# Designs tried in a protein design run: designed miniproteins, single chains, continued (2). Part 73

Each design is a single chain, and the fold is of that chain. pLDDT is the mean over its residues in the fold that is shown.

## One batch from the design tools (miniprotein)

Design m6682
Fold by ESMFold2-Fast:
Structure m6682 (fold): chain A 75 residues (1-75)
Amino acid sequence: MSPQEAELRALIAELREAARGASPVERTLLTAQEHYALAQLYTLRAEKDPSAREKAEEHRRKARELVAEYERQLA
């Protein structure tokens, strides 16, 4: 495992833990950040496994949808 993958996995675990104690609005943003971290992790994996690109794109799309939802909740 590369140092970058280890850091992303640690970040994902921290975001999941933070989401457990968060308000619904904060949880939406934390979940979006988790999907961005997963997209980065799969992008690193795509250097060796091209099939990981599809998963990276899916997580990036979900992150954008959740950011839009978070912005709607603030309005």
Scores: mean pLDDT 84

Design m6683
Fold by ESMFold2-Fast:
Parts: structure tokens; C-alpha cells; sequence
Structure m6683 (fold): chain A 80 residues (1-80)
């Protein structure tokens, strides 16, 4: 289901962000955005919360590129 895709992509993004793996985070973010239009509002809201947490953590660690990517994915999800 789209909700399962969103959940898997959000978890993949969190793991990539925790590892500082920008390429894995980009891939996960793209999959998340692709699945979002077909997903429930709850699944999308949970993904937005996960991305917001990742963005705050990245900023605190000084990972500006990861924080910018999280912000980009948040904006794309809000528009979907």
C-alpha cells in the first residue's frame, strides 16, 4: 500500500540521516514524495514529523546539507 511505502521511505530517511548518508537520504526522500499522493493523511503527517525530527537533529550536528534536504522533502510533501 501507499501507506507502507511512505512508512518504509520515512524509516529509510531517518536511518540515512542518522548515518549521515546524504545519497541514501535523497533516495528515501524521493520515494517518500512519490508515494505521498496515494497515502493517507495520517501516514503523510507521521512522515512530516519524522522529517522535522531529522531536520532538527541535522542542524544540531551542523549537517547543513542533510537539514536542507529534509526541508526540501517537507515542502514537497506539504504540496502533494
Amino acid sequence: SADERVRAAALAFLRAADAGDLEAARKAGAELVAAAPEASELARAMALLALAVARVAARREGNEEMAALADEVIDALAAA
Scores: mean pLDDT 87

Design m6684
Fold by ESMFold2-Fast:
Structure m6684 (fold): chain A 100 residues (1-100)
Amino acid sequence: SMAEKRLEALLKEIENWSNEEKVRHLISMAVLLALTGALDEAYKAIERVKEITGNEELSKKLKELLDQMAKNRNDTKKVMEIQAQVLKLTNEAVDLLKKK
């Protein structure tokens, strides 16, 4: 599918990037995939985030937000509220990578 090709292309592109940039781009791709109905591929992107951060709970919360985004994709206000929560979790994921 186009969703699979997009995720594979991203994974190849980011291979040698910093973990911070990998996490940011993987979460952005997961959001795009969820909004376009490719929820299984969105989950695969979040599994890569989990591998990088080592934080299962944060990855679980991201998946729950992507589920809500997919279900509410025609509700612009709800999608914007969920995107704000995804941004907060993205910042938390990046902060985890900066802690010793």
Scores: mean pLDDT 88

Design m6685
Fold by ESMFold2-Fast:
Structure m6685 (fold): chain A 75 residues (1-75)
Amino acid sequence: TAVREGNELAAEGMELAAQGNEALAAGDLKTAADYYRQAAEKFREAASLYTGETKERLEEDAAYLDAKAAELEAQ
């Protein structure tokens, strides 16, 4: 179902964001930004499968990670 697929995509996004956090903690800004961009893409894909509040929360998560990646890329 779309809900199951959306949940799987969101879980992948969370794992990628965690890898980004690990890279950032290690001082690898480029790798961290790459993981955050990948995580944001997964959350946007997940958001496309939902409506309402769930869609909004996933879009907010994606925007947050894109902003974080952009900040690292600007350094």
Scores: mean pLDDT 88

Design m6686
Fold by ESMFold2-Fast:
Structure m6686 (fold): chain A 58 residues (1-58)
Amino acid sequence: MEEQKKKEEIYKKGKEAEKLASTPDGRLKIMSLTVQQRKELIDLQKKYLELKAEEEAA
C-alpha cells in the first residue's frame, strides 16, 4: 500500500513536471531553479518515465 502511494505521488508529480516543461512559462521557472532543485526534478522525471514505460508495457 505505501509503495503504491509512493508510485502514485511520483507519477502525479512527474506528470505535473512534464506539463510545466511543455509551457514557455514553465520552462522559464525550471531555468530559474537551483542546481539541487534541477537534479531533484531530473530524478523525478526519470522515475516518472520508468513508471510510464511499465504502464505502456501492460
Scores: mean pLDDT 73

Design m6687
Fold by ESMFold2-Fast:
Structure m6687 (fold): chain A 71 residues (1-71)
Amino acid sequence: SMEEKAKELIQKAREALANGDFEKAVKYMEEAIKVDPNNPEAYALLAEAYRKLGDFEKAKEYMKKVSELTE
């Protein structure tokens, strides 16, 4: 199911973040957002990955998306 796919992608992204593979984490989260564009957790993880990559502008934009989805 799409829910199972999104959960698997989120788990893979968390594993990539833990391993310091922030670019791989971004790819998994971009895929998760395509499957479920309204999942605030996916955007929060994407913001964390971009912060770790030093892209603070993208991190800020994704955190804004989290705020929009959690009102």
Scores: mean pLDDT 84

Design m6688
Fold by ESMFold2-Fast:
Structure m6688 (fold): chain A 70 residues (1-70)
Amino acid sequence: KLEKLIEEAKKALKEGRFDTPEVAVVAQALELGLSDEEIERYIKKLEEIRAYSREHPGDYAPPGLLRLEK
């Protein structure tokens, strides 16, 4: 899963086209020089937020879930 997202993000950066928000986010993280482990943590947090939003439309997710560590 993560490996496929990183591959798609690298291709998207090369082509200048982003087909999903996840690919765009991973592409930005790669440009910022984040490690694969940091990207994986970020993707996990995004999935938690998306799952929460699907079950609780219009409700907010905990703010700390989007905070990336330095």
Scores: mean pLDDT 64

Design m6689
Fold by ESMFold2-Fast:
Structure m6689 (fold): chain A 68 residues (1-68)
Amino acid sequence: MSEKEKELLEKFEKDYKELLKLIKEGKLSEEEVKKAIELLRGLAEKLKEEAPELAKKLEEAAKELEKL
């Protein structure tokens, strides 16, 4: 991966942890959670070829959000 891509992916992991906390605290609406799930799945699809391990984490994150 390029240095720029690596930084973006690391930031995403950090932002996702914060997002999950907000959802667990009930600070996000169902519509906002649905949009987050769609974004995570879209990113996972785009990254499957370049970063398969990260793509798996994104897919798992989307599935976890569906349970909440």
Scores: mean pLDDT 75

Design m6690
Fold by ESMFold2-Fast:
Structure m6690 (fold): chain A 120 residues (1-120)
Amino acid sequence: MLELKESGGGTFPEGSSVTLSGQITGDVESVHLVAWWAEKPGEPLRLVASISSKGEKYYDEEVKGRFTISFDKAKKTAYLDMNDLKKEDTATYYYVAASIDPKTKVPRLVFGEGVKVTVV
């Protein structure tokens, strides 16, 4: 079973930087992509950044050049480095792992509990 542990939320001043982390426990070898999704007041849930098992990265246009995603295989931890925070970055950020069972080919999407980031 795949479990996700998130950290790094809180209240931060505008212009500051914060790193969110998400650690995977369990069967990490089945995971082909990890991502952060953001839930902002008044907006639909949005993909912020992702990184595949091959190292392919995606960034939403609003965060390109400010946010960086990385994954440390030894620590089984993904990082979202959030630089030059803006009040518009205030959201609940969900760490998400996408996996496929190699035998059944059934896709699984596991969400963390969410990390609240407030920019003041």
Scores: mean pLDDT 80

Design m6691
Fold by ESMFold2-Fast:
Structure m6691 (fold): chain A 80 residues (1-80)
Amino acid sequence: LPELEKLFPALAADLLYIEGLRAEKQGNYKEAADLFTRAAELYEKVGDTERAKLAYQHAADSYEKAGDVETAKKYREKAS
C-alpha cells in the first residue's frame, strides 16, 4: 500500500475506502476509522474534495462507534 499510495494515490484511496466499508460492516470500527482517515488524506492529496469529505464523515462515524467521541468530532469538522 505505501508504494501504491505514492504512485497511484487515487486508486489507493478507493481501495482503502472499500476496505473501510468492509471493516465498518464487520463492526471493526477502529480499523474502519483508520482506513477511512487514510482514504480521506489521499483524496485531499489528489484534489478530490467531495470524496475526501465523504471519507472524513465515515471516519468520524467510525470513531464515534468505537467510543472515541473527541476524535469523531475532529474528523466531522474536517468533513465540513
Scores: mean pLDDT 85

Design m6692
Fold by ESMFold2-Fast:
Structure m6692 (fold): chain A 60 residues (1-60)
Amino acid sequence: MTTLTLRFDSEEEARRFAAILRELDPSVSVRVEGTTVTISSDLSIEQLIGLVLRAIGDLL
């Protein structure tokens, strides 16, 4: 299991990012706490980072 934690400038940005991640891969567990997003998955670190970068690209 791989866990990654990201911090955003706003709660709105964190929620948008979480929504994009869930749309890209609904198998990932995404928790939003204020500006912090915690992602847990059985994906490899490489796959999870790739997914995160894709979601950030869609957010921008």
Scores: mean pLDDT 82

Design m6693
Fold by ESMFold2-Fast:
Structure m6693 (fold): chain A 61 residues (1-61)
Amino acid sequence: MASLAEQGRKEYEDFLKEIEKKYGKENAEVLRAVMEGADPGTIARLRQKALEKKEEEEKKK
């Protein structure tokens, strides 16, 4: 296993954890897709879903 790969993976995981904690799972999924090089269409879909979830979350407040 290459050290570079391990460090990148750890930093990636830490970043996703922070995003998930602060902005929620939906936003973490968007970032994951972006960092993994997902198609623009897929990213757009995830972002739209995150927006809808945000609105619903606000209603719960």
Scores: mean pLDDT 73

Design m6694
Fold by ESMFold2-Fast:
Structure m6694 (fold): chain A 55 residues (1-55)
Amino acid sequence: MKEELLKLAQRYSEELARLDRDLAEGKITPEEYQARVRELREKANEEMLKLEKKA
């Protein structure tokens, strides 16, 4: 359980870091960055809830 939660956190941290780099490099707009960050947080929260229910 905790191991799966740590893997989820690591994966989303990496995706967030990539979005930060893409924004800094001008590959995405600030609006796109905000939308994608919201999507990542929603997915992370949903996956955490699923892991808690499977406990």
Scores: mean pLDDT 77

Design m6695
Fold by ESMFold2-Fast:
Structure m6695 (fold): chain A 85 residues (1-85)
Amino acid sequence: MAEELLEQLRRLLREARAVHAEFVAAVAAGDMDRARQLLLEMEILLGMAHIVLGVAKILGEVTPEMEEIVREMERMVAELRAMLA
């Protein structure tokens, strides 16, 4: 189970990195509507990552890599929010 949950988090992180890159490109292009949409997509991905980590905690199967992935995604969301401020 731990490996399955870890792979779900790794997938979410890969998707989040792609959204982050698209967000930076949207901001550089001055497309603030697209940037806001991408921030929402990133926040949804973080929400899913919190659910996966929560399941791992209930099962007693949390690994340091799982916590590191969620922490990285939290940093990414904070960075994107700061760019829109």
Scores: mean pLDDT 89

Design m6696
Fold by ESMFold2-Fast:
Structure m6696 (fold): chain A 72 residues (1-72)
Amino acid sequence: KAQELLDKGEYDKAVEEIEKEIKKNPFNADAYILLAQAYLLRGEVEKAKEYFKKAIEIDPNNERAKSLLEAL
């Protein structure tokens, strides 16, 4: 699973896995949150902000995505 890859520090593999999931399920807000976290771990803050905003667009009640975006 993508989260396990992030936990292991395999960020490139995590991004690849998450992108495959988004391609299958483009309205999966959790997948965009994971993608944003992967970009944060890579130091790409602006890219991470874009994906947190996308997750909130898909699920406006997602407090996790809102909290993570506000912390940036």
Scores: mean pLDDT 81

Design m6697
Fold by ESMFold2-Fast:
Structure m6697 (fold): chain A 91 residues (1-91)
Amino acid sequence: SKEILIKIVEELIKLLEEGASPREIAELADKAGKEHPELALELGILSGLFLIAAAVADLATERSGMPKEEAEEWARKVSLKALKETLEHLK
């Protein structure tokens, strides 16, 4: 269980660093939780956090006039930080 979660978190980190969006990794985390029901809670929480980061980025663009690319990069950075902190707790 723990080793599977570590591998999933490492893959999500890699995908984010390779340019995947927070919404894309949220979908992948949700899918992984369906494939590994014993990890559904942890992966569901991660998916929710990525979706919140994406929603806040959309809001910053719409309400504060933040450039879309800057807001999306912020959301990616926050998602990456959450994944790296999760990985530290698992090791």
Scores: mean pLDDT 85

Design m6698
Fold by ESMFold2-Fast:
Structure m6698 (fold): chain A 57 residues (1-57)
Amino acid sequence: MKKENAERLAKVAYNLTKTVDPEAARKAAVENAEVDFGEEAAKETKKLLDKLLEEKK
């Protein structure tokens, strides 16, 4: 998997956290990444999304 794909998935999930429950949006994004690209993609997406959420607090 390319890191660029994980970054795009994380950004989409981050936008969802602005309009819906952030925990639910994060969980859904990680699960979708795992289904599409496997465990490594899920881990990278979770890491990038957590970083984006921490920047906003």
Scores: mean pLDDT 70

Design m6699
Fold by ESMFold2-Fast:
Structure m6699 (fold): chain A 57 residues (1-57)
Amino acid sequence: GPSLEEMLEAQREAARKALEAGIRTEEAERVLAIVELAERDLEAGLAAARELEAALA
């Protein structure tokens, strides 16, 4: 299956496309911030991603 790095890159590209299309822009901006955090500190990035999922559920 895809590596964690490949999954993070896919999320970044999806969020960027959403921003360019003007779709779910606030969610897309949060996803981009989480991806950048995960690249620097994976544990903190995963924790932030879980908090975002909980907030959107």
Scores: mean pLDDT 78

Design m6700
Fold by ESMFold2-Fast:
Structure m6700 (fold): chain A 92 residues (1-92)
Amino acid sequence: MRGRLTGVTVSGSTVTATADFGVPLLGAGLLVRTSADPLAGEVLGQGGGTTSGSIGTATATGVPAGTQYAAVFGVAADGTGVVSEAAQVTVP
């Protein structure tokens, strides 16, 4: 299942992303990777998040400088893993 990424922000080395999965969530997190494929590439940063219904918001800190890709992942209420599309971010 793939969620819709609704917001991404970068503040220094901190990346925050929000995604809507269209299904109730039990948990959310963020992976920052070297690939535009949210299931591929090297993981450069990760962090936990919060959920509100179908919406997950998560933050990763200490992300290395450069062009990276951020995707929100979550656990749906039925226990299924879900992941959003990846967004390109520039970390200063």
Scores: mean pLDDT 81

Design m6701
Fold by ESMFold2-Fast:
Structure m6701 (fold): chain A 63 residues (1-63)
Amino acid sequence: KYLKQADLDGDGTVDERDLAGVLAALAAPGNADNPFVLSFFDVDGDGKVDEADLKRIEAAIAS
C-alpha cells in the first residue's frame, strides 16, 4: 500500500528510510506542529502527527 505522504524520498516506495525520517522529525522540539511536517506525516488526516500516523506508516511498510 503506497502512502504518498510517507514517501519522503519520492521513489514511490514507503520503507524503513521514510520511517526513520519521520521519527527524527518528531524527536525535534516543535516539529510535530510544523505545517511542513504535518503535510508529510499527518497520514490519517486528524491534524496531528502522533502514534496513529506512525502505525499507518509501519503498516504501509509491512504491506
Scores: mean pLDDT 61

Design m6702
Fold by ESMFold2-Fast:
Structure m6702 (fold): chain A 97 residues (1-97)
Amino acid sequence: SKEEKAREIANKAADEVRDILTKEAGLPLFEADRIAGYVRDALLKAYENPEKADEYIQEAIDRLKKLGDEGTPEQKKAFDKAIEIVRKAAEEIKKLL
């Protein structure tokens, strides 16, 4: 179903974000997992509420940007990659709408 595909897209994006934040940003697993959960939830909300999809996605991107700006240069690069994962996943979600 489209709902199952949306969950697969959101879970894959969350897994990729968690991996980048742990491996490249050096974040503890619990912190990276919490951020990944936020990304997953934003993507699922975008699917459930198409009229607000861009708002939910932009809120997630803004949060990742702020965390990157508050970190080291290497952490900022990792968060910039996480933002690109979110943008790609958002386009995949929109194709289901």
Scores: mean pLDDT 89

Design m6703
Fold by ESMFold2-Fast:
Structure m6703 (fold): chain A 78 residues (1-78)
Amino acid sequence: NKYKEYYEKGLEKYKEGKLEEAKKYYKKAIEIAKKENLPLEEIKDIYANLISVYLKLGKDDEADKVILEALELKKKEE
């Protein structure tokens, strides 16, 4: 699945300390997963890692937006 490929690339960049690249790959993985209508339970780790990256970059407002997006996805699935 294409979202898993982007998530794996993001994890690799995160391990290398390349936080901006990790962010781009995690965002792409989430975009593909949402387009494929995947449930939050399958992609919650991607959301958690994206939030972590934003916090490490000092982008607290962007981290908050990602948290709200994950919460809205959860509500839609209830």
Scores: mean pLDDT 84

Design m6704
Fold by ESMFold2-Fast:
Structure m6704 (fold): chain A 65 residues (1-65)
Amino acid sequence: TTVPSAVARKDYTAKTADELSLKKGEKVAVLENVDENHVLAQSLATGKVGIVPKEVLGEPGSIKI
């Protein structure tokens, strides 16, 4: 199965319980678009799922899982 992936370009601290905290260089799977500026993503390091601003993530690529 191929899932879009991205890498965090900077550290991000979750502002709400629905958001995902990320460290620079952390890989995420992009699960869905929430709105024009946010995605629902899963951290591949921790397995946690949450909302992340698109500007925190680099350009998405596709990976096979």
Scores: mean pLDDT 74

Design m6705
Fold by ESMFold2-Fast:
Structure m6705 (fold): chain A 78 residues (1-78)
Amino acid sequence: SEAEKLAAEGEKYASQGKYEEAIEKFEEALRILEETLGPTHPKVLLALLSLAEVYKLMNKPEKAKEVLRRANALLRKR
């Protein structure tokens, strides 16, 4: 799917140290997954975890925490 392709591109950019491009690709994948599968789907959770990891690698711990809080809320509420 398009979302899976975008997530793979995000992983590739992250492995190259291109963190801003990785975030863009993961955010695009996340948007498509939320629209097609709904916000509580496991694939949405995986995309959020990938985003949080990239923010951590960029030394942006507050943004990583925000993304992780969103992921944790999905596990608790649905």
Scores: mean pLDDT 83

Design m6706
Fold by ESMFold2-Fast:
Structure m6706 (fold): chain A 82 residues (1-82)
Amino acid sequence: SEKRKEIVRQKILLEASVGLLIMMRTVGGLPSEESLERAEEIRRELEELYEKYKDLLSEEEQEEIERTLREARELLEEFRAR
């Protein structure tokens, strides 16, 4: 239960970080290295929690987290390649 709540909190934090990066991309801005590093740290922590505790989640919740992680990875890779 507590680990499930921790996963949900990390997912929300990653979604917020990704949303900020998408906004920056939309206005043609360049995110700071600190913003990119923070998003990567949150992504890594969510990935680690998911790998350890995914059995606490429904199939729908697993798909949502996997989608969020994939979207974050792709966006971070896009910014890092610039």
Scores: mean pLDDT 83

Design m6707
Fold by ESMFold2-Fast:
Structure m6707 (fold): chain A 60 residues (1-60)
Amino acid sequence: DYLKKAEEYYEKAKEAYEKGDVVTARRYLAEAAKYALKAGDYELMEELVREMQELANEEG
């Protein structure tokens, strides 16, 4: 189930962000977006890509 995988990676991204590991959070968001795309959930994929870009700006 690709949608379930997207959700699992999104949870991992949130946990990494709470720990201050922005690099790991972005990696998990990228994996979540990949599975959202495979699931055909383009709205979720676009949201995850946007969050990944926001975290990139926080790193400089």
Scores: mean pLDDT 79

Design m6708
Fold by ESMFold2-Fast:
Structure m6708 (fold): chain A 55 residues (1-55)
Amino acid sequence: MPLRGLELPMAPEKLIAESKAALAAGDHKRYADVTGQMIELTLKKLKEELEKRKA
């Protein structure tokens, strides 16, 4: 389903770059948020792949 204009998921490379920038700026809150988003994206993708194999 095309879901554009609402919340576009950032590419993993962009998330990594943003986490590094936040860490360099000493913004631990932003770093934690970005890192959490990366983990959630990875888990979601893995879960979707597992569900596809189960079906």
Scores: mean pLDDT 70

Design m6709
Fold by ESMFold2-Fast:
Formats: structure tokens, C-alpha cells, sequence
Structure m6709 (fold): chain A 69 residues (1-69)
């Protein structure tokens, strides 16, 4: 039960890091990386993982800042 929530939080963090790495290597992929963060946020909200949802939302904002540059 608790392990499931921790795994979902770790997955949200890993997806954020992957999205940031994708944009750092190729800024044209920012939209795809942002969409991935939105999917992670929606999935986290569905299972009640508030921390995972916040990580995904912060990741999306960071990706948007990098895409603007």
C-alpha cells in the first residue's frame, strides 16, 4: 500500500528528469516532454498521489521555462 505510493512518486520524479534531459538535448521536444508531465500529473491524481502530481506540475513549469529560452 505505502510502497505503491512511493513507487508512483519515484516514477513521477524519474519522468520529470527524463523530460528535462530531452529538452536539454533537443529544445524542439519541449512540447512532448510537457505532455508527458501532464499525463503523469493526471495519473497521480487518479490514484490519489498528491506528491507525484505536484512533482509533475513543477516539471511541466520547468520545461515551459526552458522552451521559452
Amino acid sequence: KERKLRAAEINAQNTKELGLAMVEKDPSRAKVAIDMMKLVKNGSQLIGNEKGAKIAEEGAKELEKRAEE
Scores: mean pLDDT 75

Design m6710
Fold by ESMFold2-Fast:
Structure m6710 (fold): chain A 87 residues (1-87)
Amino acid sequence: MALEEALRAAGFEVRVEGDRIIARYTVGDVTYEFEIDLKKGEIRITVRGPEEKLNSRKIAAEFLMMAILTEAGVGDRFRIVSVEGVA
């Protein structure tokens, strides 16, 4: 699937479990987690790291996810429904 390839090309570790893709990428002290529901077309983003970085990294994660969807040619099929920060 083009979305899995685009996520891996972006440096994510990708797991596929039925109708779900779970992608994780760690840079420094920040971890990006994308949970993609292939059946619903919904994406949930969790950013884990120091509290002071969460706001800027949540914004960065959303833009990164949008860029990956565009590269995969599936930007019209998926919507980001949640962007959460965890310290």
Scores: mean pLDDT 86

Design m6711
Fold by ESMFold2-Fast:
Structure m6711 (fold): chain A 60 residues (1-60)
Amino acid sequence: SLIEKLKELAKKYYELVREFNEKYLENINDPEMREKLLKEFKEKLEPIEKEAEKLNEEFL
């Protein structure tokens, strides 16, 4: 169902944000690692954003 897909997508988003925040704080004094983590976060976020847009186009 749409609600189940939205819950799954939300879970993936929150897990990604949690992982990013944890790793970012662990590397707060390492600018090169922070840059890499930000890039990886954006790359992992993109498919979640595309899935959200796809679900938004499926009106219900």
Scores: mean pLDDT 80

Design m6712
Fold by ESMFold2-Fast:
Structure m6712 (fold): chain A 80 residues (1-80)
Amino acid sequence: MQKADEYYRKGVELLAQGKYEEAVKYFDEAIKLDPNNARAYLVKGEAYKKLGQIDKAREYFKKALELDPENERAKQLLAE
C-alpha cells in the first residue's frame, strides 16, 4: 500500500541523515501497515545498531531473515 512505502522511504532518508531514532519511528509505522516487509525489519535493525542497541538490532535482523531466509545482508549482519 502507498502509505507503507512512504513511511519506509522516509525512514531510509532519515537513516542516511544520521537521524536514527526518527528513522526507527518511520520503520515502525511501515511495519504496522505491512508486517511482511522483510527489508523494513532489516533497516530498523541497522538503525538500532547505529544507536548502539546491539541486542535489539540482532532481534530485528533475525526477524528479517525469518521473512526472507535468503537475505544475504541479514546473514552477514548476524555473523559479525
Scores: mean pLDDT 83

Design m6713
Fold by ESMFold2-Fast:
Structure m6713 (fold): chain A 77 residues (1-77)
Amino acid sequence: AGDAIVDAAIAEARRFMEQGDYETAANVLRMGIKEAEKRGASPEALARAYDELARAYEQMGNTEEAEKWRKKAEELR
């Protein structure tokens, strides 16, 4: 269940990223991560979501948030 929530959130966020809407993509990923964590998503799935969130922040020019989420992803691997 948790991993499926991650996969759905990443797919939805990527659609917004294709439109250049990185702010909405980041919000979708943050909400999806929070729900996935509550529902027992694997570290591997969470790391994938954290990487996608970092990409969204990087595209917005928010390098501090991007680095934070990349480090969180690395810690889960």
Scores: mean pLDDT 87

Design m6714
Fold by ESMFold2-Fast:
Structure m6714 (fold): chain A 62 residues (1-62)
Amino acid sequence: MRKEMLKLIGEILRLIGEKIDLELEYEKGKISEEEYKERMKEIEEKIKELMEKLRKLSEEMD
């Protein structure tokens, strides 16, 4: 259970890193506004799902 929580936290942190990298690439003009919007939405949706899963596990273990 604790290992699963740590793995979820790690995945969330990884996705946050990807979000930061995507913002930097957009700011540098390396990707289009449309690509940025689409990829950002996907990352944010994944983070939301993982955060909900983490919250449920945390509530069940506490």
Scores: mean pLDDT 80

Design m6715
Fold by ESMFold2-Fast:
Structure m6715 (fold): chain A 81 residues (1-81)
Amino acid sequence: DEAEQARLFYQLLSGESLHPDPELRALARELQEARAQMAELRENLPSLDPAQQEQAQKRLRELARRQVEAIENIERLLLEA
């Protein structure tokens, strides 16, 4: 059901659920790693010089894009299952 898939999606997004599908587990891990890197970059951002802030923001945009791609892949796999 769609409601059950939505719940599984939220659990994978939060990294709290260990899904039996190794592909979904890998995507959830990738998502959590991206979130951790983004948090570290955001924490350090105010202490950087303007050029370093520009590079950090570029990296944050790339990580955000990777999160969206991982989420879309999780959604597709859950919909297909």
Scores: mean pLDDT 74

Design m6716
Fold by ESMFold2-Fast:
Formats: structure tokens, C-alpha cells, sequence
Structure m6716 (fold): chain A 76 residues (1-76)
């Protein structure tokens, strides 16, 4: 998905300028999880979503990532 790949690149550039940004790290892992899920790499998607949850304090992102982890586990 070109849009997800572009978002990942943009967030990696932002993170290179501010590497301690937990919000940017969480977002990057979330989008990497979305890309892995679309590629049907469910194990990698789960790993990325779990990292996003660990780094995030955004309730909406956390709940969405948890739901996607459950969907990935069912799709295995």
C-alpha cells in the first residue's frame, strides 16, 4: 500500500530528527503493523501492534491495535 509506505517513510524521517518521540515511535509501529497485516504476515503484525501499545498513551490507538491483534490471531 503506497499510502502506508509513504506514512512510514515520513514518520521515520520525523523520528530521525526527534528519536525520543514515543508518539512517533508508536505511530510508526502501528503503521508497520497495518502493512504487515495487509501482507498477511500476521505474526509480524501482532509484534508491531504490541510495540505500538507499549509506546502509546493514546487510548484510541491502543484499543484499535488490540482489536487488530485479535483479528490477526484468528486469521492464523
Amino acid sequence: DEILEAMIEHMEEALAKNPDSKAAQAGLYFYKGELAFKKKDYEKAIEYYEKAIELSDDEELIEKAKKLIEEAKKAK
Scores: mean pLDDT 80

Design m6717
Fold by ESMFold2-Fast:
Structure m6717 (fold): chain A 68 residues (1-68)
Amino acid sequence: LVKEAEEHGKKAVEAFKRGDYETAQEHYKKVLELEEEARKKGDEKTAKEIEKVKRKMEEEITRLVHER
């Protein structure tokens, strides 16, 4: 799950960098789904690791939005 979330997070950022917002949103949604799956299983460690992936992805996207 964590490795899958990292792959999707990386693909979301790369898609956003090239202006492919649809693909970026698809991968972002997948990261959210993986976080919810981990929480449903009661795996707090995995859920927190996926939350870190989500935060890192969001920080990179926010930075890209503010950079020219």
Scores: mean pLDDT 78

